# Designed miniproteins, single chains, continued (5), part 57

Each design is a single chain, and the fold is of that chain. pLDDT is the mean over its residues in the fold that is shown.

## One batch from the design tools (miniprotein)

Design m18091
Fold by ESMFold2-Fast:
Order: structure tokens, then sequence, then C-alpha cells
Structure m18091 (fold): chain A 98 residues (1-98)
């Protein structure tokens, strides 16, 4: 189901936050996890299947951006990491309006 898919995406996002070695990146990813948890609670109350599917797609994109941020951090590319963190934050903020 869409909810089970979102729960798996949230678990992946939590693991990314745990894998982050730099304190600043970890803190920012933890904030993204909190926003994603709120989005999951919103999805659980959503009765429109199309809106729920769009929320899932937004979470998939946010998790993908978070992965790229962690990969950039591991490569020492701080700017790219910050850009992908910003993308994840923007995606979740836009999804909240669905």
Amino acid sequence: SNIEKMEKLLEELRKLAEEATHPGLRRDLQAIVADAEKLLEKAKKETDPEKQENIVRAMELAVKSARKAVEAEKAGDVLTAEIYLAFAQMILALADKI
C-alpha cells in the first residue's frame, strides 16, 4: 500500500541520518526525518487516492535527494550536499500543501 511504501521510505531516511558523519548534516537530516514523519501522518488521514499517491511520490523524491546529500558529504562536496538537503526540504514543504 501507499502507507507501507512511505513507512519504508521513512526508515531509509532515518538510516541516512544515522550514516551522516558530519554533525551539521546529521542535524539537518534529522529535521527532514521529522518533516517526513508529519507527512506520513497526513497521508494516513488522506482519503483521496490520487493525493495520497502524490504525497508518496514527493517522499520518494525527498529521500532520493537526501541520499545524494549523504553521497556528496562522503565525497567532501559540502556545497552539493547543502543543495540536495535544500531540495529535500522544499519537496516536503510542497507535499504538505497537497
Scores: mean pLDDT 87

Design m18092
Fold by ESMFold2-Fast:
Parts: sequence; C-alpha cells; structure tokens
Structure m18092 (fold): chain A 94 residues (1-94)
Amino acid sequence: MIEEEAEAAMVLMKTAIAKLLAERGKYKEAVEELEEALRMAREMAERGAPVAAETAEAVAEAAREVAEKAEDEEEKKRAEEIAEEARELAEEAE
C-alpha cells in the first residue's frame, strides 16, 4: 500500500516533468519520461494495485498533451502510442 502510493506519486511526478519538458520544446526527453511512467504504471497494474487505473489515466493525459505539442512526427507518434497504451491499461486495471 505505502510502496504502491509512492510509485503512483513517482509516476505523477514523471507526467508533470514530461508536460514541463514539452512546454520547453524538449519533446525527446518528455517522451522518455512518459515511457518510464508507462512502464511503472504497467507494473502496478500487473500487481493489482488499487491506484493503477488512475495512474495509467494520468500517463495517458500527459502523453496526449505531449503529442499535441510535439513538432517532430516520430516523437509525436511515440507520444500518441504511449497515450493509447496507457488508456488501454487504465481500462484493464479498472
């Protein structure tokens, strides 16, 4: 419970950092933060963590915002893929 809450907090921090990086035009770094956040959210969902669905939704929202701001097609596409994977994870973790 405490460990899962700490992991959720770390994922939320990574999504906030990704949004901030995207606002500063650092889309590659934003995508890297989102990929780590998605990995952590998946591990939480696999363990049946109570906050896994909420955590995955936060990753999906952040990834969508990064995708909307990204200027490079490769980075934009990867952010869109992360957003979709996170949305599916949130539905499965319900």
Scores: mean pLDDT 82

Design m18093
Fold by ESMFold2-Fast:
Structure m18093 (fold): chain A 87 residues (1-87)
Amino acid sequence: GAVTLTLPERVEVAEGETATITATASGPSATFDITFFLNGERVAEARGATSGTLTIKDATAADSGEVRAVARGADGGGAVATTELVV
């Protein structure tokens, strides 16, 4: 089967709040390496996992934009998913 990576459709927080974005991976691999990018910058990673979380504390308007998650299966395969963070 294919690797599936699930993110929230949209994440909206007020300035000064904590934004939490969880990516969940499923597929033929038992574990995945999950990497997060915020506006093209690598900001978080979970290795050997089925889920990963990006946490942005004390969010500001400058944190708004595209969150991209990339999952790589331990046995091969991968998926990419994106969501929007609005502060």
Scores: mean pLDDT 85

Design m18094
Fold by ESMFold2-Fast:
Structure m18094 (fold): chain A 75 residues (1-75)
Amino acid sequence: VTPEQAAEIDVAALLTAGSIYYALGKKYNDVEAYEKAIEFYRQAIEAARQAGLTSLADTAERNRKDAEEMLEKLK
């Protein structure tokens, strides 16, 4: 695969992990699951920015903000 394709796969994997934890947080009102989702989304943002994948970085940033908003509602 190209370096760009490898970076896209890595970012997609981090986004997928984040969305799994987000879904667990939502289903179980689980603070720790939302915190894990935010952690994975932050990693996805950093990986996407390092690779110049602006669209994926923007997607990850929106998902991070959504997870943070949901977490705040549980506090």
Scores: mean pLDDT 85

Design m18095
Fold by ESMFold2-Fast:
Parts: sequence; structure tokens; C-alpha cells
Structure m18095 (fold): chain A 61 residues (1-61)
Amino acid sequence: MEAAVEATRASAEAAIAALRRLTAEAAKRSAAAGEAAQAALDRFQADSDAEVARLEAEAAA
């Protein structure tokens, strides 16, 4: 057996397994990032609503 060929195959299989684990970890981190993005969106919506209300009040005055 050519040990170098076998080692290369084993390394490729390990790399694929590592990529699958990274994908699962990325999905878990993406859930946390989604929570942060939702909080940022809620804040932006509140800030936008407040600015619109302020501009409407200024236009009415």
C-alpha cells in the first residue's frame, strides 16, 4: 500500500467532516446573529417612527 495515498484520502475525509462541523457551528452562530439583527431592526424601526413623528409635528407647527 502507498501510505502517502492512504494518508491523503484520510486527510480529505477529515477535512470534509470538519467542514460539516463548521457548517453546524455556523448555523448555531447564525441564530445568535439573527437575534442581534432583529434587535437592530427593532431599534431602527423605533428610531424611524420617532423621526417621522418629529417631522410630522414640525410640519404641523
Scores: mean pLDDT 76

Design m18096
Fold by ESMFold2-Fast:
Structure m18096 (fold): chain A 57 residues (1-57)
Amino acid sequence: EEIERLLEKAEELRKEAEKIRAEHPDDPEARLEAEELEGIADLLRAVANVLKKKEAK
């Protein structure tokens, strides 16, 4: 349940970052925002992967 929510949130942030990059490729502010969202998404996925290892046993 919690793992699923973390992965879902990470995927949403990842897609939002891709959309920002695609719509505003030459905007430095948009690029920084996309990088921050990607970083948060990666962190959420890392946490979810740790929890998955515990749940799998």
Scores: mean pLDDT 79

Design m18097
Fold by ESMFold2-Fast:
Structure m18097 (fold): chain A 104 residues (1-104)
Amino acid sequence: MKITTPKEIKVKEGETATITATFSEDVGNNVNWFKQKEGKPKELLIKNTSKKAPGVDDRITGSGSGTTASLTIKNVKKEDEATYYVSALTEDGWVYSEGTKLKI
């Protein structure tokens, strides 16, 4: 299994940021998104492609199907600067992306 994500995206504060993951095989809805700030633990944002985790900001949404999934952050704020990871469940278990840095 191969997950392709951008290494870095740059947006202006107040814009919409979208991180798109492409999978080398169909993963169905078995897609989770995580946020990690420097020196902090990885936090779950989205599970099962589009289900927002409790306490996660309403500006953050997940979407996708089969071989593609996207994390969308509307009205980007400075606190959204972080590395974002996607994981997908395969026949060999959970695989993680190398991470996408969001910069403002």
Scores: mean pLDDT 86

Design m18098
Fold by ESMFold2-Fast:
Structure m18098 (fold): chain A 64 residues (1-64)
Amino acid sequence: SSEEKKKAEELAKLSEKMIQAINDKKFEEAEKYLEKILELIDDEEERKDMREVVEKRVKEMLEK
């Protein structure tokens, strides 16, 4: 529980930094944060969901 909470907090922080990097069009930085997020996710389906969310966000930023 305590370790899961720390992991969830780290995921939240990395997700915020990744989204900020995408918004700033710093895609190399965003990719580094994505890789760190994926390393923290033990479930393969959750990793796939995270990649899909990021791909959608990047597509939205590129279309603007």
Scores: mean pLDDT 77

Design m18100
Fold by ESMFold2-Fast:
Structure m18100 (fold): chain A 96 residues (1-96)
Amino acid sequence: MPEIDRELLEGQINGVKNPTKPTLNPENVEKIKEAMENGKTFAIIYETSDGRRTLLIFGPDGSILERLSLPHVSLEEAEKKAKELGADVIIHEKLT
């Protein structure tokens, strides 16, 4: 999986648009905003076209709490891991 820059993700999640990759899906940006507005911890599961996954756990302030590389783990297992780490909201993002 491409390495995802923490500052770029935090910038996008906090509404600061960085023109550099990764670009989040607009529907997922709205889900992130709703989670943050409700004081919820949320997870983003990033999937590449080759089926590799990365799990990121975010606090309600948009800070990254945990980052896990999950090679060869199913989506269902990644969702279970996110819930075990305290994520109230799970968001799916596909990297192209």
Scores: mean pLDDT 68

Design m18101
Fold by ESMFold2-Fast:
Structure m18101 (fold): chain A 94 residues (1-94)
Amino acid sequence: SEKEMFDRAKKLYEEGKYEEAAKLYNDLVSKYPFSQYAPEALYNMAKAYEKLGKFKEALDAYERLIYSYPNSPYVEEAKKKIEEILKKHPDAKR
């Protein structure tokens, strides 16, 4: 189920397994794009990429959240994260 995938990905993130967490969040969004968990999964996937120093992938995930789920409560926080990443890592959008 979507919830089981979400809960497992969240546990992987909490355990510092950021690559595995990001992959599972991406799998959730790909399989269940209309799930209530999909916007939060993209937000958490982007945070996992930030932990890995993969700022281009993090930007892509935050932008995908804003574009695909514009009415999500995560949109405003994703916009703030994009601004923070671009300020600290201006080359990430090249």
Scores: mean pLDDT 88

Design m18102
Fold by ESMFold2-Fast:
Structure m18102 (fold): chain A 55 residues (1-55)
Amino acid sequence: DADRLLEALREGARAAGLSDEQIEEIVAEVRRLLAEGASLEEAVRAGTDRIDALQ
């Protein structure tokens, strides 16, 4: 369920201390990857990698 994974990603980013702007940017990136045909696992991994990079 993509919506649940995106909510989990938002919660993880908030817990990491990212701003609302940074969280929205990461979610938009994950959504773009999904629209380009990436798997849920690949898109979410890219999102978590970006959270790690912004911490």
Scores: mean pLDDT 81

Design m18103
Fold by ESMFold2-Fast:
Structure m18103 (fold): chain A 58 residues (1-58)
Amino acid sequence: GIGTSIDMLRDIALEVNAPQEALDLLDEAQRYYEKGDYAKAHELRQEAWKLIDEHLSK
């Protein structure tokens, strides 16, 4: 589910020393998930993934 997806991405972000902005987005995604706003949680998680992917690219 989205909660597991957020947790897994946070673990990856920490392992690869991703930018703090990506971690902040994952924390915000977790808050929306806890409030039941799954659409906003997914949107924020995708923004975090984009930053992590850009960090890992090149």
Scores: mean pLDDT 85

Design m18104
Fold by ESMFold2-Fast:
Structure m18104 (fold): chain A 60 residues (1-60)
Amino acid sequence: AAALAANPNNADAWTALGEAHLAAGDLDAAQAAFEKAVAINPLNADAWLGLAKIAVAKAL
């Protein structure tokens, strides 16, 4: 992840990484990335939406 290498505290970069893992079906890696994004910026709506999608996917 070039964006994370350039700026590891970028919540948008962590959100993008989470979405990539979610698209790949890697729910645990996606959850970890979204958790990093909300830890950096608790107002990142895309990261919270990602966590909600992970919770639904894991409940199935």
Scores: mean pLDDT 77

Design m18105
Fold by ESMFold2-Fast:
Structure m18105 (fold): chain A 92 residues (1-92)
Amino acid sequence: AEKLLEEARKAFENADYDRAEELAKEALKLDPNNAEAYAILASVYLLRGEYEKAREYAEKALELDPNNELLYESLREIYEVLGIEEARELLE
């Protein structure tokens, strides 16, 4: 799955969010516990304005990798947009 994640990151950096989503989902078919694949999906959905899906994928990524500080920042932004005040306070 490492090659798929590398290609997904490159697609994301090039603003090809559709390809980044496809590659990250393909990586999850090979390893359904891949925290980085969930993090890429969360970022894609966040940039598309699909905040509920972004939250679901970011929360799953954090469950698998609770020490990822970048996921906490992404979740704060998602929760702020969704108006989830209590959840935002818990992430501070």
Scores: mean pLDDT 75

Design m18106
Fold by ESMFold2-Fast:
Structure m18106 (fold): chain A 73 residues (1-73)
Amino acid sequence: MSLAEQLEKNAETAREKAEEVKESNPEAAKLYEEASRLFREAARHAREGRLDEATRLAVQGIELAIKAEEILK
């Protein structure tokens, strides 16, 4: 699997989690939606060969997803 494909899969997972928690925890849902957006943006940069930018955006997406998980405790 390419980096771009893995990042797109991460974006899809984050979006699904946002939909699952949207009604029960809107704050966590918003963080997952932002993480999904960052993973999609990272995937676009990876497809264009901008690996440093893709990595930076992916790390930000991961941090937001972790923050969402912490809120759901």
Scores: mean pLDDT 86

Design m18107
Fold by ESMFold2-Fast:
Structure m18107 (fold): chain A 87 residues (1-87)
Amino acid sequence: SPLRAELHRVLDELRELFKDDPEIVAEIEAMKQALDAGDLPAARAHLARVSALVFERLQHMTPEERIKALRLLVRAGELLDALEDAA
């Protein structure tokens, strides 16, 4: 699916941004595993946890990093919404 491929790319960009944060990396990898298994409810739960962790980290980020993180999270949510609507 082109949507799944784009979502994986968005998650890879988010993982690279947070590569030094093992908790965020673990949740992104778990979300990718859920997507590969076709478990959209599990993928949604992991995205919610990634979002919560990112919001906790925002105060420690540069303005450019914050904008990039928020853009990637919004895009991940939109792509996951599209995958759920297609299911």
Scores: mean pLDDT 89

Design m18108
Fold by ESMFold2-Fast:
Structure m18108 (fold): chain A 86 residues (1-86)
Amino acid sequence: MTVVVTFRNVTPEQKQAILAYAEELRKKGYDVTVTVDGDTVTVTIGNVSVEQMIGEVLRAIGLELDGYNVEIKIEGDTLNITVDLK
């Protein structure tokens, strides 16, 4: 499975936190690609375990409960999560 997390309207501080998150995933042995386009940061996580996929869904739900606009879509073997940070 692949997880794609797209963060929109990212501040510089939030960008640093997202990059740190991506590096931690790489240290755990996941295939991680980060793309930065202005204030949008996309993190693509390849060959994800079921446990990591569940963790990403729970994290996304937590962000939605915190008041961010979150969209979750499952398309084949890809979990797409979009987070609008304002």
Scores: mean pLDDT 80

Design m18109
Fold by ESMFold2-Fast:
Structure m18109 (fold): chain A 63 residues (1-63)
Amino acid sequence: ARDFLKWLADYHVNKAKKLEKEGKYDEAIKHYETAANLYRQVGDFEKAEEARKLAEEAIEKKK
């Protein structure tokens, strides 16, 4: 169901934010990329773009 995939995308964004706080940038990036792909699959292109930008920001913060 599209609603479930959108919920799953939201879950991955929240998971990625927690991983970023833990300094686990590689894992956070993968979760943001998964969320972007899921949002794109359900046609939520605005949230897909937001998740993709969060992944790019996490790449820049990688230390």
Scores: mean pLDDT 84

Design m18110
Fold by ESMFold2-Fast:
Structure m18110 (fold): chain A 85 residues (1-85)
Amino acid sequence: MEKAKEALKKILDELVKAGRITPEEAQSILDTFEKYYPLAPERVRLAVENALLGAYKDPTASLDEKEAVLRTAVRTLKSAAELNK
């Protein structure tokens, strides 16, 4: 969780600095991530962590690519958490 959350926060900070999202939208995305991450299966949590860390660490990744990875990761966590009931 901590590594995935830190990578997510760094990508959100880049999006806010670029004017792509507001600080309030960034907080809403982070809150959604924190709510659904512990409810998702471990396999999905590991996949999301690897995707977010990969995007954050890739010096060739564009901000659009990082945003796409972040949005896909959050959507995947929410869907997996809801299906795990």
Scores: mean pLDDT 81

Design m18111
Fold by ESMFold2-Fast:
Structure m18111 (fold): chain A 94 residues (1-94)
Amino acid sequence: AEEKLERAAELLEEAARLLEAAGPIAEGAAELAREAARAVREGRTEEATRLLTSAMLAAVGAIIDRELAGESTELLERALELLLEAGKALDEAL
């Protein structure tokens, strides 16, 4: 269980880095992903799940905004994949 929680936190931190690299449009999603990673490390798994869900929704919103603007979504899509993988790791740990 502990190894899966550490994996979830690692994936959330990696997702946050990609969201930051995507620029200001993803700043809110990056902050939510970092807070989710912190919540996982502190054993606040229910809060981590809520923060992760919020981060995923924010990332999806950023992807839609970028597509409508005709801009690249590659970093945002990769970050969303990592957020989904983190969610699976959290589910398996609980």
Scores: mean pLDDT 86

Design m18112
Fold by ESMFold2-Fast:
Structure m18112 (fold): chain A 83 residues (1-83)
Amino acid sequence: MSMEELWEELKEDAIRLAREFAESLKSISEEEKEELIRLAEEAAEKYPAGVLLLIALASAFVNRGEDEKEVAEWLIEQLKKLA
């Protein structure tokens, strides 16, 4: 596997995991899910590792019982900073 191929795979993984995370949330609107996915796609073009880390942290927060809406709002703000 070349470094170019690894980069493309990381981008695809970041976008996929962001979609899976957004769709797993029951407490946010479809519009907020679409916004989260769009921002993750934009951020992944520049910094896919950062997107992966943010999704991992967001998932950990939800799994620890943090409010889904607050986690989603936090994640959206972090993704905007990466884009």
Scores: mean pLDDT 84

Design m18113
Fold by ESMFold2-Fast:
Structure m18113 (fold): chain A 85 residues (1-85)
Amino acid sequence: MEEIEVETLLAMIRIMGAVMRVAAENYEKRGDEEAAKIFREAAEEIDRIAEELEALPNPSVEQAEEALKRSLEIMKKAEEEVKKL
């Protein structure tokens, strides 16, 4: 059960990274290079968190939950920075 929970949380983190990447592409297409860069950097940071979690030999649900929390904080910060532009 714990393995399934970790896999689910990891999938959620990967989805958040993908959402940030799509946001970056959309802003880039609109000529908003500054907003695009913020979202690209957020996507890369979230992907690194997912990679770190995947690299652990036996990740716990608690470690996966902390990774998800970190990823959500990155996403919120990126959205706040773009709103200030």
Scores: mean pLDDT 86

Design m18114
Fold by ESMFold2-Fast:
Structure m18114 (fold): chain A 58 residues (1-58)
Amino acid sequence: MSARELVEKARELLEKGDYEGALRLAQEAFVQAWREKDYELASEAMDLVVEAVKGLLE
C-alpha cells in the first residue's frame, strides 16, 4: 500500500471504531510518508495516530 492509501484506510477504520487497526495503519503511513519526505502526508498520518489513541483511551 502507498502512504496515501494507508491514510485513507486508517480514516475508514476510525469511522468503524477500529482504533487498534487505525493506529497500526496510521503509524505505517507516517513512516512511509516521512521516508519519502512528504511531510504534509506525514502530518496527516500523525493526526490520525492521535485520533486513534484518543479513541483507545475513551
Scores: mean pLDDT 85

Design m18115
Fold by ESMFold2-Fast:
Structure m18115 (fold): chain A 119 residues (1-119)
Amino acid sequence: METIVESGGGSVAEGGSLTLSSKGSGFDFSKAAVLWTQQRPDGGQTWVASIGSNGGTGVNPRFAGRATISRDLANQTAYLNLSNLQKEDTGVYYNDAFGIGKDGLPVGLTGQGAQVTVY
C-alpha cells in the first residue's frame, strides 16, 4: 500500500527555522511530484513549494528566499526547509505526492499534516 508520512512540525518564535519532511513508501518517490500546502487558521490555503517528477522546483513568491524544497532519492524523502518564519506562516502544512503505483496507475497521496506555530 502506498503511503507518505510527514514529520518536523513544531513551535518557533518569529525569525526561527523548521525543517519538514515527508517519507514515501510503496511507490517510486524519487520520480514522484511532491508539493507542500499551508492551511492557515483562517481556513485559507496557500501553495508553498513543489518538486516535479524531473526534479524541477517551484516556490511561491510569498515564501521566496525563506523556503527551499529538496528530495533524497536514496531515502525516498522530501524536505521543506523554512527559515525566517513570520506569524502568518502559522498553519498545518500538508504534503501531497503524485506518482505511479506498482500497477502502473497514477497514485495521489496526502500526508497527515504537520502543525507549524509561529509566536
Scores: mean pLDDT 82

Design m18116
Fold by ESMFold2-Fast:
Structure m18116 (fold): chain A 70 residues (1-70)
Amino acid sequence: SLEEAVLRELGADPASLSEEQRREILDLSFQRTLYLGLAGAYLAAGDEEKAAEYREKARELEERIRELAA
């Protein structure tokens, strides 16, 4: 499944996770993707400060995903 493929890409074993844990990791991954998209959009618009802010928010989510996937 796409969800299991995404979880494996993030370093998680889907079989070792509860349904709730899978959903949490996927929701965080979705938020990270959204923040990276917003950072790109702000950069294209010339707003480097907001672009940097959203890149940092995405990085915080990456650390949380790594922690939960371990």
Scores: mean pLDDT 86

Design m18117
Fold by ESMFold2-Fast:
Structure m18117 (fold): chain A 83 residues (1-83)
Amino acid sequence: EKEERVRELVERARAFVDELLANPGIDMKKVAEELEKLGKEDPEFVRIVERLLYLRVQGASDEEIEKFEEDLIEGLLNREKLK
């Protein structure tokens, strides 16, 4: 199911971001290198990770992150209807 695949993709991206931000001394240069490597295999995943990292670094709450994830899932699914 397309909705399940999109939701799993977003959940994987959130888990990745949460793991990175669990370290108080995160090295942004190493993060950028990791994302560059991942982007060769899964560019959609990296795009979501970058957006979530941006929101987290800006101090977005868990509630705001959840809303962003739901909005992203709806947007991707609704793109087929707007086409």
Scores: mean pLDDT 72

Design m18118
Fold by ESMFold2-Fast:
Structure m18118 (fold): chain A 100 residues (1-100)
Amino acid sequence: MEEKEKALKIIDELESLPESGIFRHRPDPEKYPEFLEKAPDFLTLEEIRERVEKGEFKSIDEVVEAINKLVDQLKALTPPDSPLYQAAELLKKKIEEIVK
């Protein structure tokens, strides 16, 4: 499926950002317990990639929606001056550039 290759390329470009390293590992539950409680469906870029590879997304739009949900959850649950919030804004800008 051509859409699967496009989705993986989007994820690859987002993971190439230095700031994306923060999303490779789930937040430390000892440091951010409320974050995990309020975002139980939180998917990292790595987990989104795995779901794309398994064919669990029906379209590229669903993949983009999952990434936007990740960004929105990070921005809602972190202070605006935090590295996580800043990284989320950079991911949002990058996905908007890639998708058009």
Scores: mean pLDDT 71

Design m18119
Fold by ESMFold2-Fast:
Structure m18119 (fold): chain A 71 residues (1-71)
Amino acid sequence: MRVTLRVSAEGPVDAEEVRRILEENGARILGIVPVPGENALAVEAEFPDEEALRRAVEALEARGYRVEVVA
């Protein structure tokens, strides 16, 4: 399952931390791109299922990130 995530924070977003958390929860990262003018990343990722996506979002939110699933 391929999705685009918007991962944001009140301060700078750590792209390496975001990548690690997503990969630990079963994601294959296809791309990470900073969103111009914002403390946010656009992340393209493949997940094996909806449960893996849910766990990854929960893990990011537990670290203080805001996550929106775009596609």
Scores: mean pLDDT 83

Design m18120
Fold by ESMFold2-Fast:
Structure m18120 (fold): chain A 57 residues (1-57)
Amino acid sequence: SQKEQQAQQLEESARRFEEGYKAVERRNEELGDSYKEDEERARESYKKSKEEAEKLK
């Protein structure tokens, strides 16, 4: 159904955001604590996408 398609797209977006924050996490490992806040912001984007997917259940 339409809601299932939307949920799938949001799950896909969440996965991509997860890959994004993990990339920032890896960069932060190389540069120390300098990008900690960037990592936190990327994690928040991931959580937001997950919450939106849950709303479609």
Scores: mean pLDDT 75

Design m18121
Fold by ESMFold2-Fast:
Structure m18121 (fold): chain A 60 residues (1-60)
Amino acid sequence: MLREEAEKLIKEAEEATDPKELGEIISRMNQLLREAIERGDYKLAKEVQEAIGRAIRRFS
């Protein structure tokens, strides 16, 4: 389920301390973002996009 995958990735991104690991998680989150948009799940897409933004700000 996309929502379950997104929730797991969001938690992993929040807990990530290694920049390389975070980059891989963000890549997977971007894939889920595309799938959510394609399915019309704009609530999930927004949650994933916001989580990506938070992760980037923490490590930039």
Scores: mean pLDDT 81

Design m18122
Fold by ESMFold2-Fast:
Structure m18122 (fold): chain A 87 residues (1-87)
Amino acid sequence: MKEELEKESEIALLQMAVAVAKRAKVNENPVKDAEVAIELGKLYEEEKRYELAAEAYETAAEFYELAGDKEKAEEARKRAEEAREKA
């Protein structure tokens, strides 16, 4: 119960952070934005919300591309594909 409430709060905060970053015209720290999206995706996977996890990982890939990290962007897309297959 205590752990469950903490996860819900964490997911809500990460959702808001990702939404704000996606609407930004200039991302001051796109690597950090991508890391937040990866954390959100992992939490959704723990909750077995694979469709939402895939969306979070796709968002992380977009931020890694903005950072110029094509390898991490590709890895995030693979995570999104894997999550989508489980949905």
Scores: mean pLDDT 77

Design m18123
Fold by ESMFold2-Fast:
Structure m18123 (fold): chain A 93 residues (1-93)
Amino acid sequence: SEAEMDEGVAELALVFGKRAFELGDYEEAIRLYRRAAELASGRLRAEALENLGEAYFKLGKYEEAIEAYREALALDPDNERARKNLAEAEKAL
């Protein structure tokens, strides 16, 4: 199905986004994580949004990081890492 194809592309975007993040290319990580979040649903979208928030935080874009973490937590409320990262981003404002 188209949804299965979109999830496959989202998973690849997430993998390449994580690699870009590890290499310190936060702008490229943001582009890839945004694409993953756009195409994914459920837990995969929550993971993409959490990683998007981390990449924004690394660039000092705290308002965008807060928005991404809040969206991730709306999809996965039990994500302790996203909750801690949200608190850190809110303190950085």
Scores: mean pLDDT 90

Design m18124
Fold by ESMFold2-Fast:
Structure m18124 (fold): chain A 58 residues (1-58)
Amino acid sequence: REVAREVVEEGAKLGMSDAEIVGAAASTLVALGLASKEEAEKLAEQVVEEFKKRKEEE
């Protein structure tokens, strides 16, 4: 989860689209053996949503 958050934050700084950020975070989680492809995509989507909501609140 922390790894996914770091990827989302870096992707947002680089101006990546939401789909690109989700893909990058999911690929990183799968490469590290932390989740299956499907679980990684779901987790990445959740982290992106949380990051956006947190950024809007702050």
Scores: mean pLDDT 74

Design m18125
Fold by ESMFold2-Fast:
Structure m18125 (fold): chain A 74 residues (1-74)
Amino acid sequence: SLEELLEAIKKEKDPEKKKELALEALRYIIENSTDPALRQTARWLLEELERTPEEKWGQVSDSLAAFVEDLLAS
């Protein structure tokens, strides 16, 4: 469930694994959310992250996780 993904993100300490969980949560929102605004925001974030160079993922992983947590709190 989405709540299980959020808890996994909060407990994960490795930034690489944390970003993978956050990406999984974004994909879950795109596939399962009935809120069109949430789905559009999640799609936009996913597309922007696909353009982010691998070298910068460590810097953005925490910001991504925080944003996903905010979306899930909506």
Scores: mean pLDDT 71

Design m18126
Fold by ESMFold2-Fast:
Structure m18126 (fold): chain A 76 residues (1-76)
Amino acid sequence: GMDAQLGGLLALQMALQGFKYVQSKYPDAKITDIEVGATSAVITVEAKGKRFVIRAEGDRVVIKNEETGEEEVLEV
């Protein structure tokens, strides 16, 4: 339904805010993959020597560094 589509689009918008945060630290950061669900979005980002997975779901954006396993949570 329309609510499910809205949820996925809002999650994508939040994930893109997480991407901007990563890009502020790593100006060479680029999006390599985007997956949008009914209530969630996942963006894969690569910067020189690093890979990040940004997941947005509900009111939370989680940025995971795949090399270190470190996670940062952004509240929106």
Scores: mean pLDDT 80

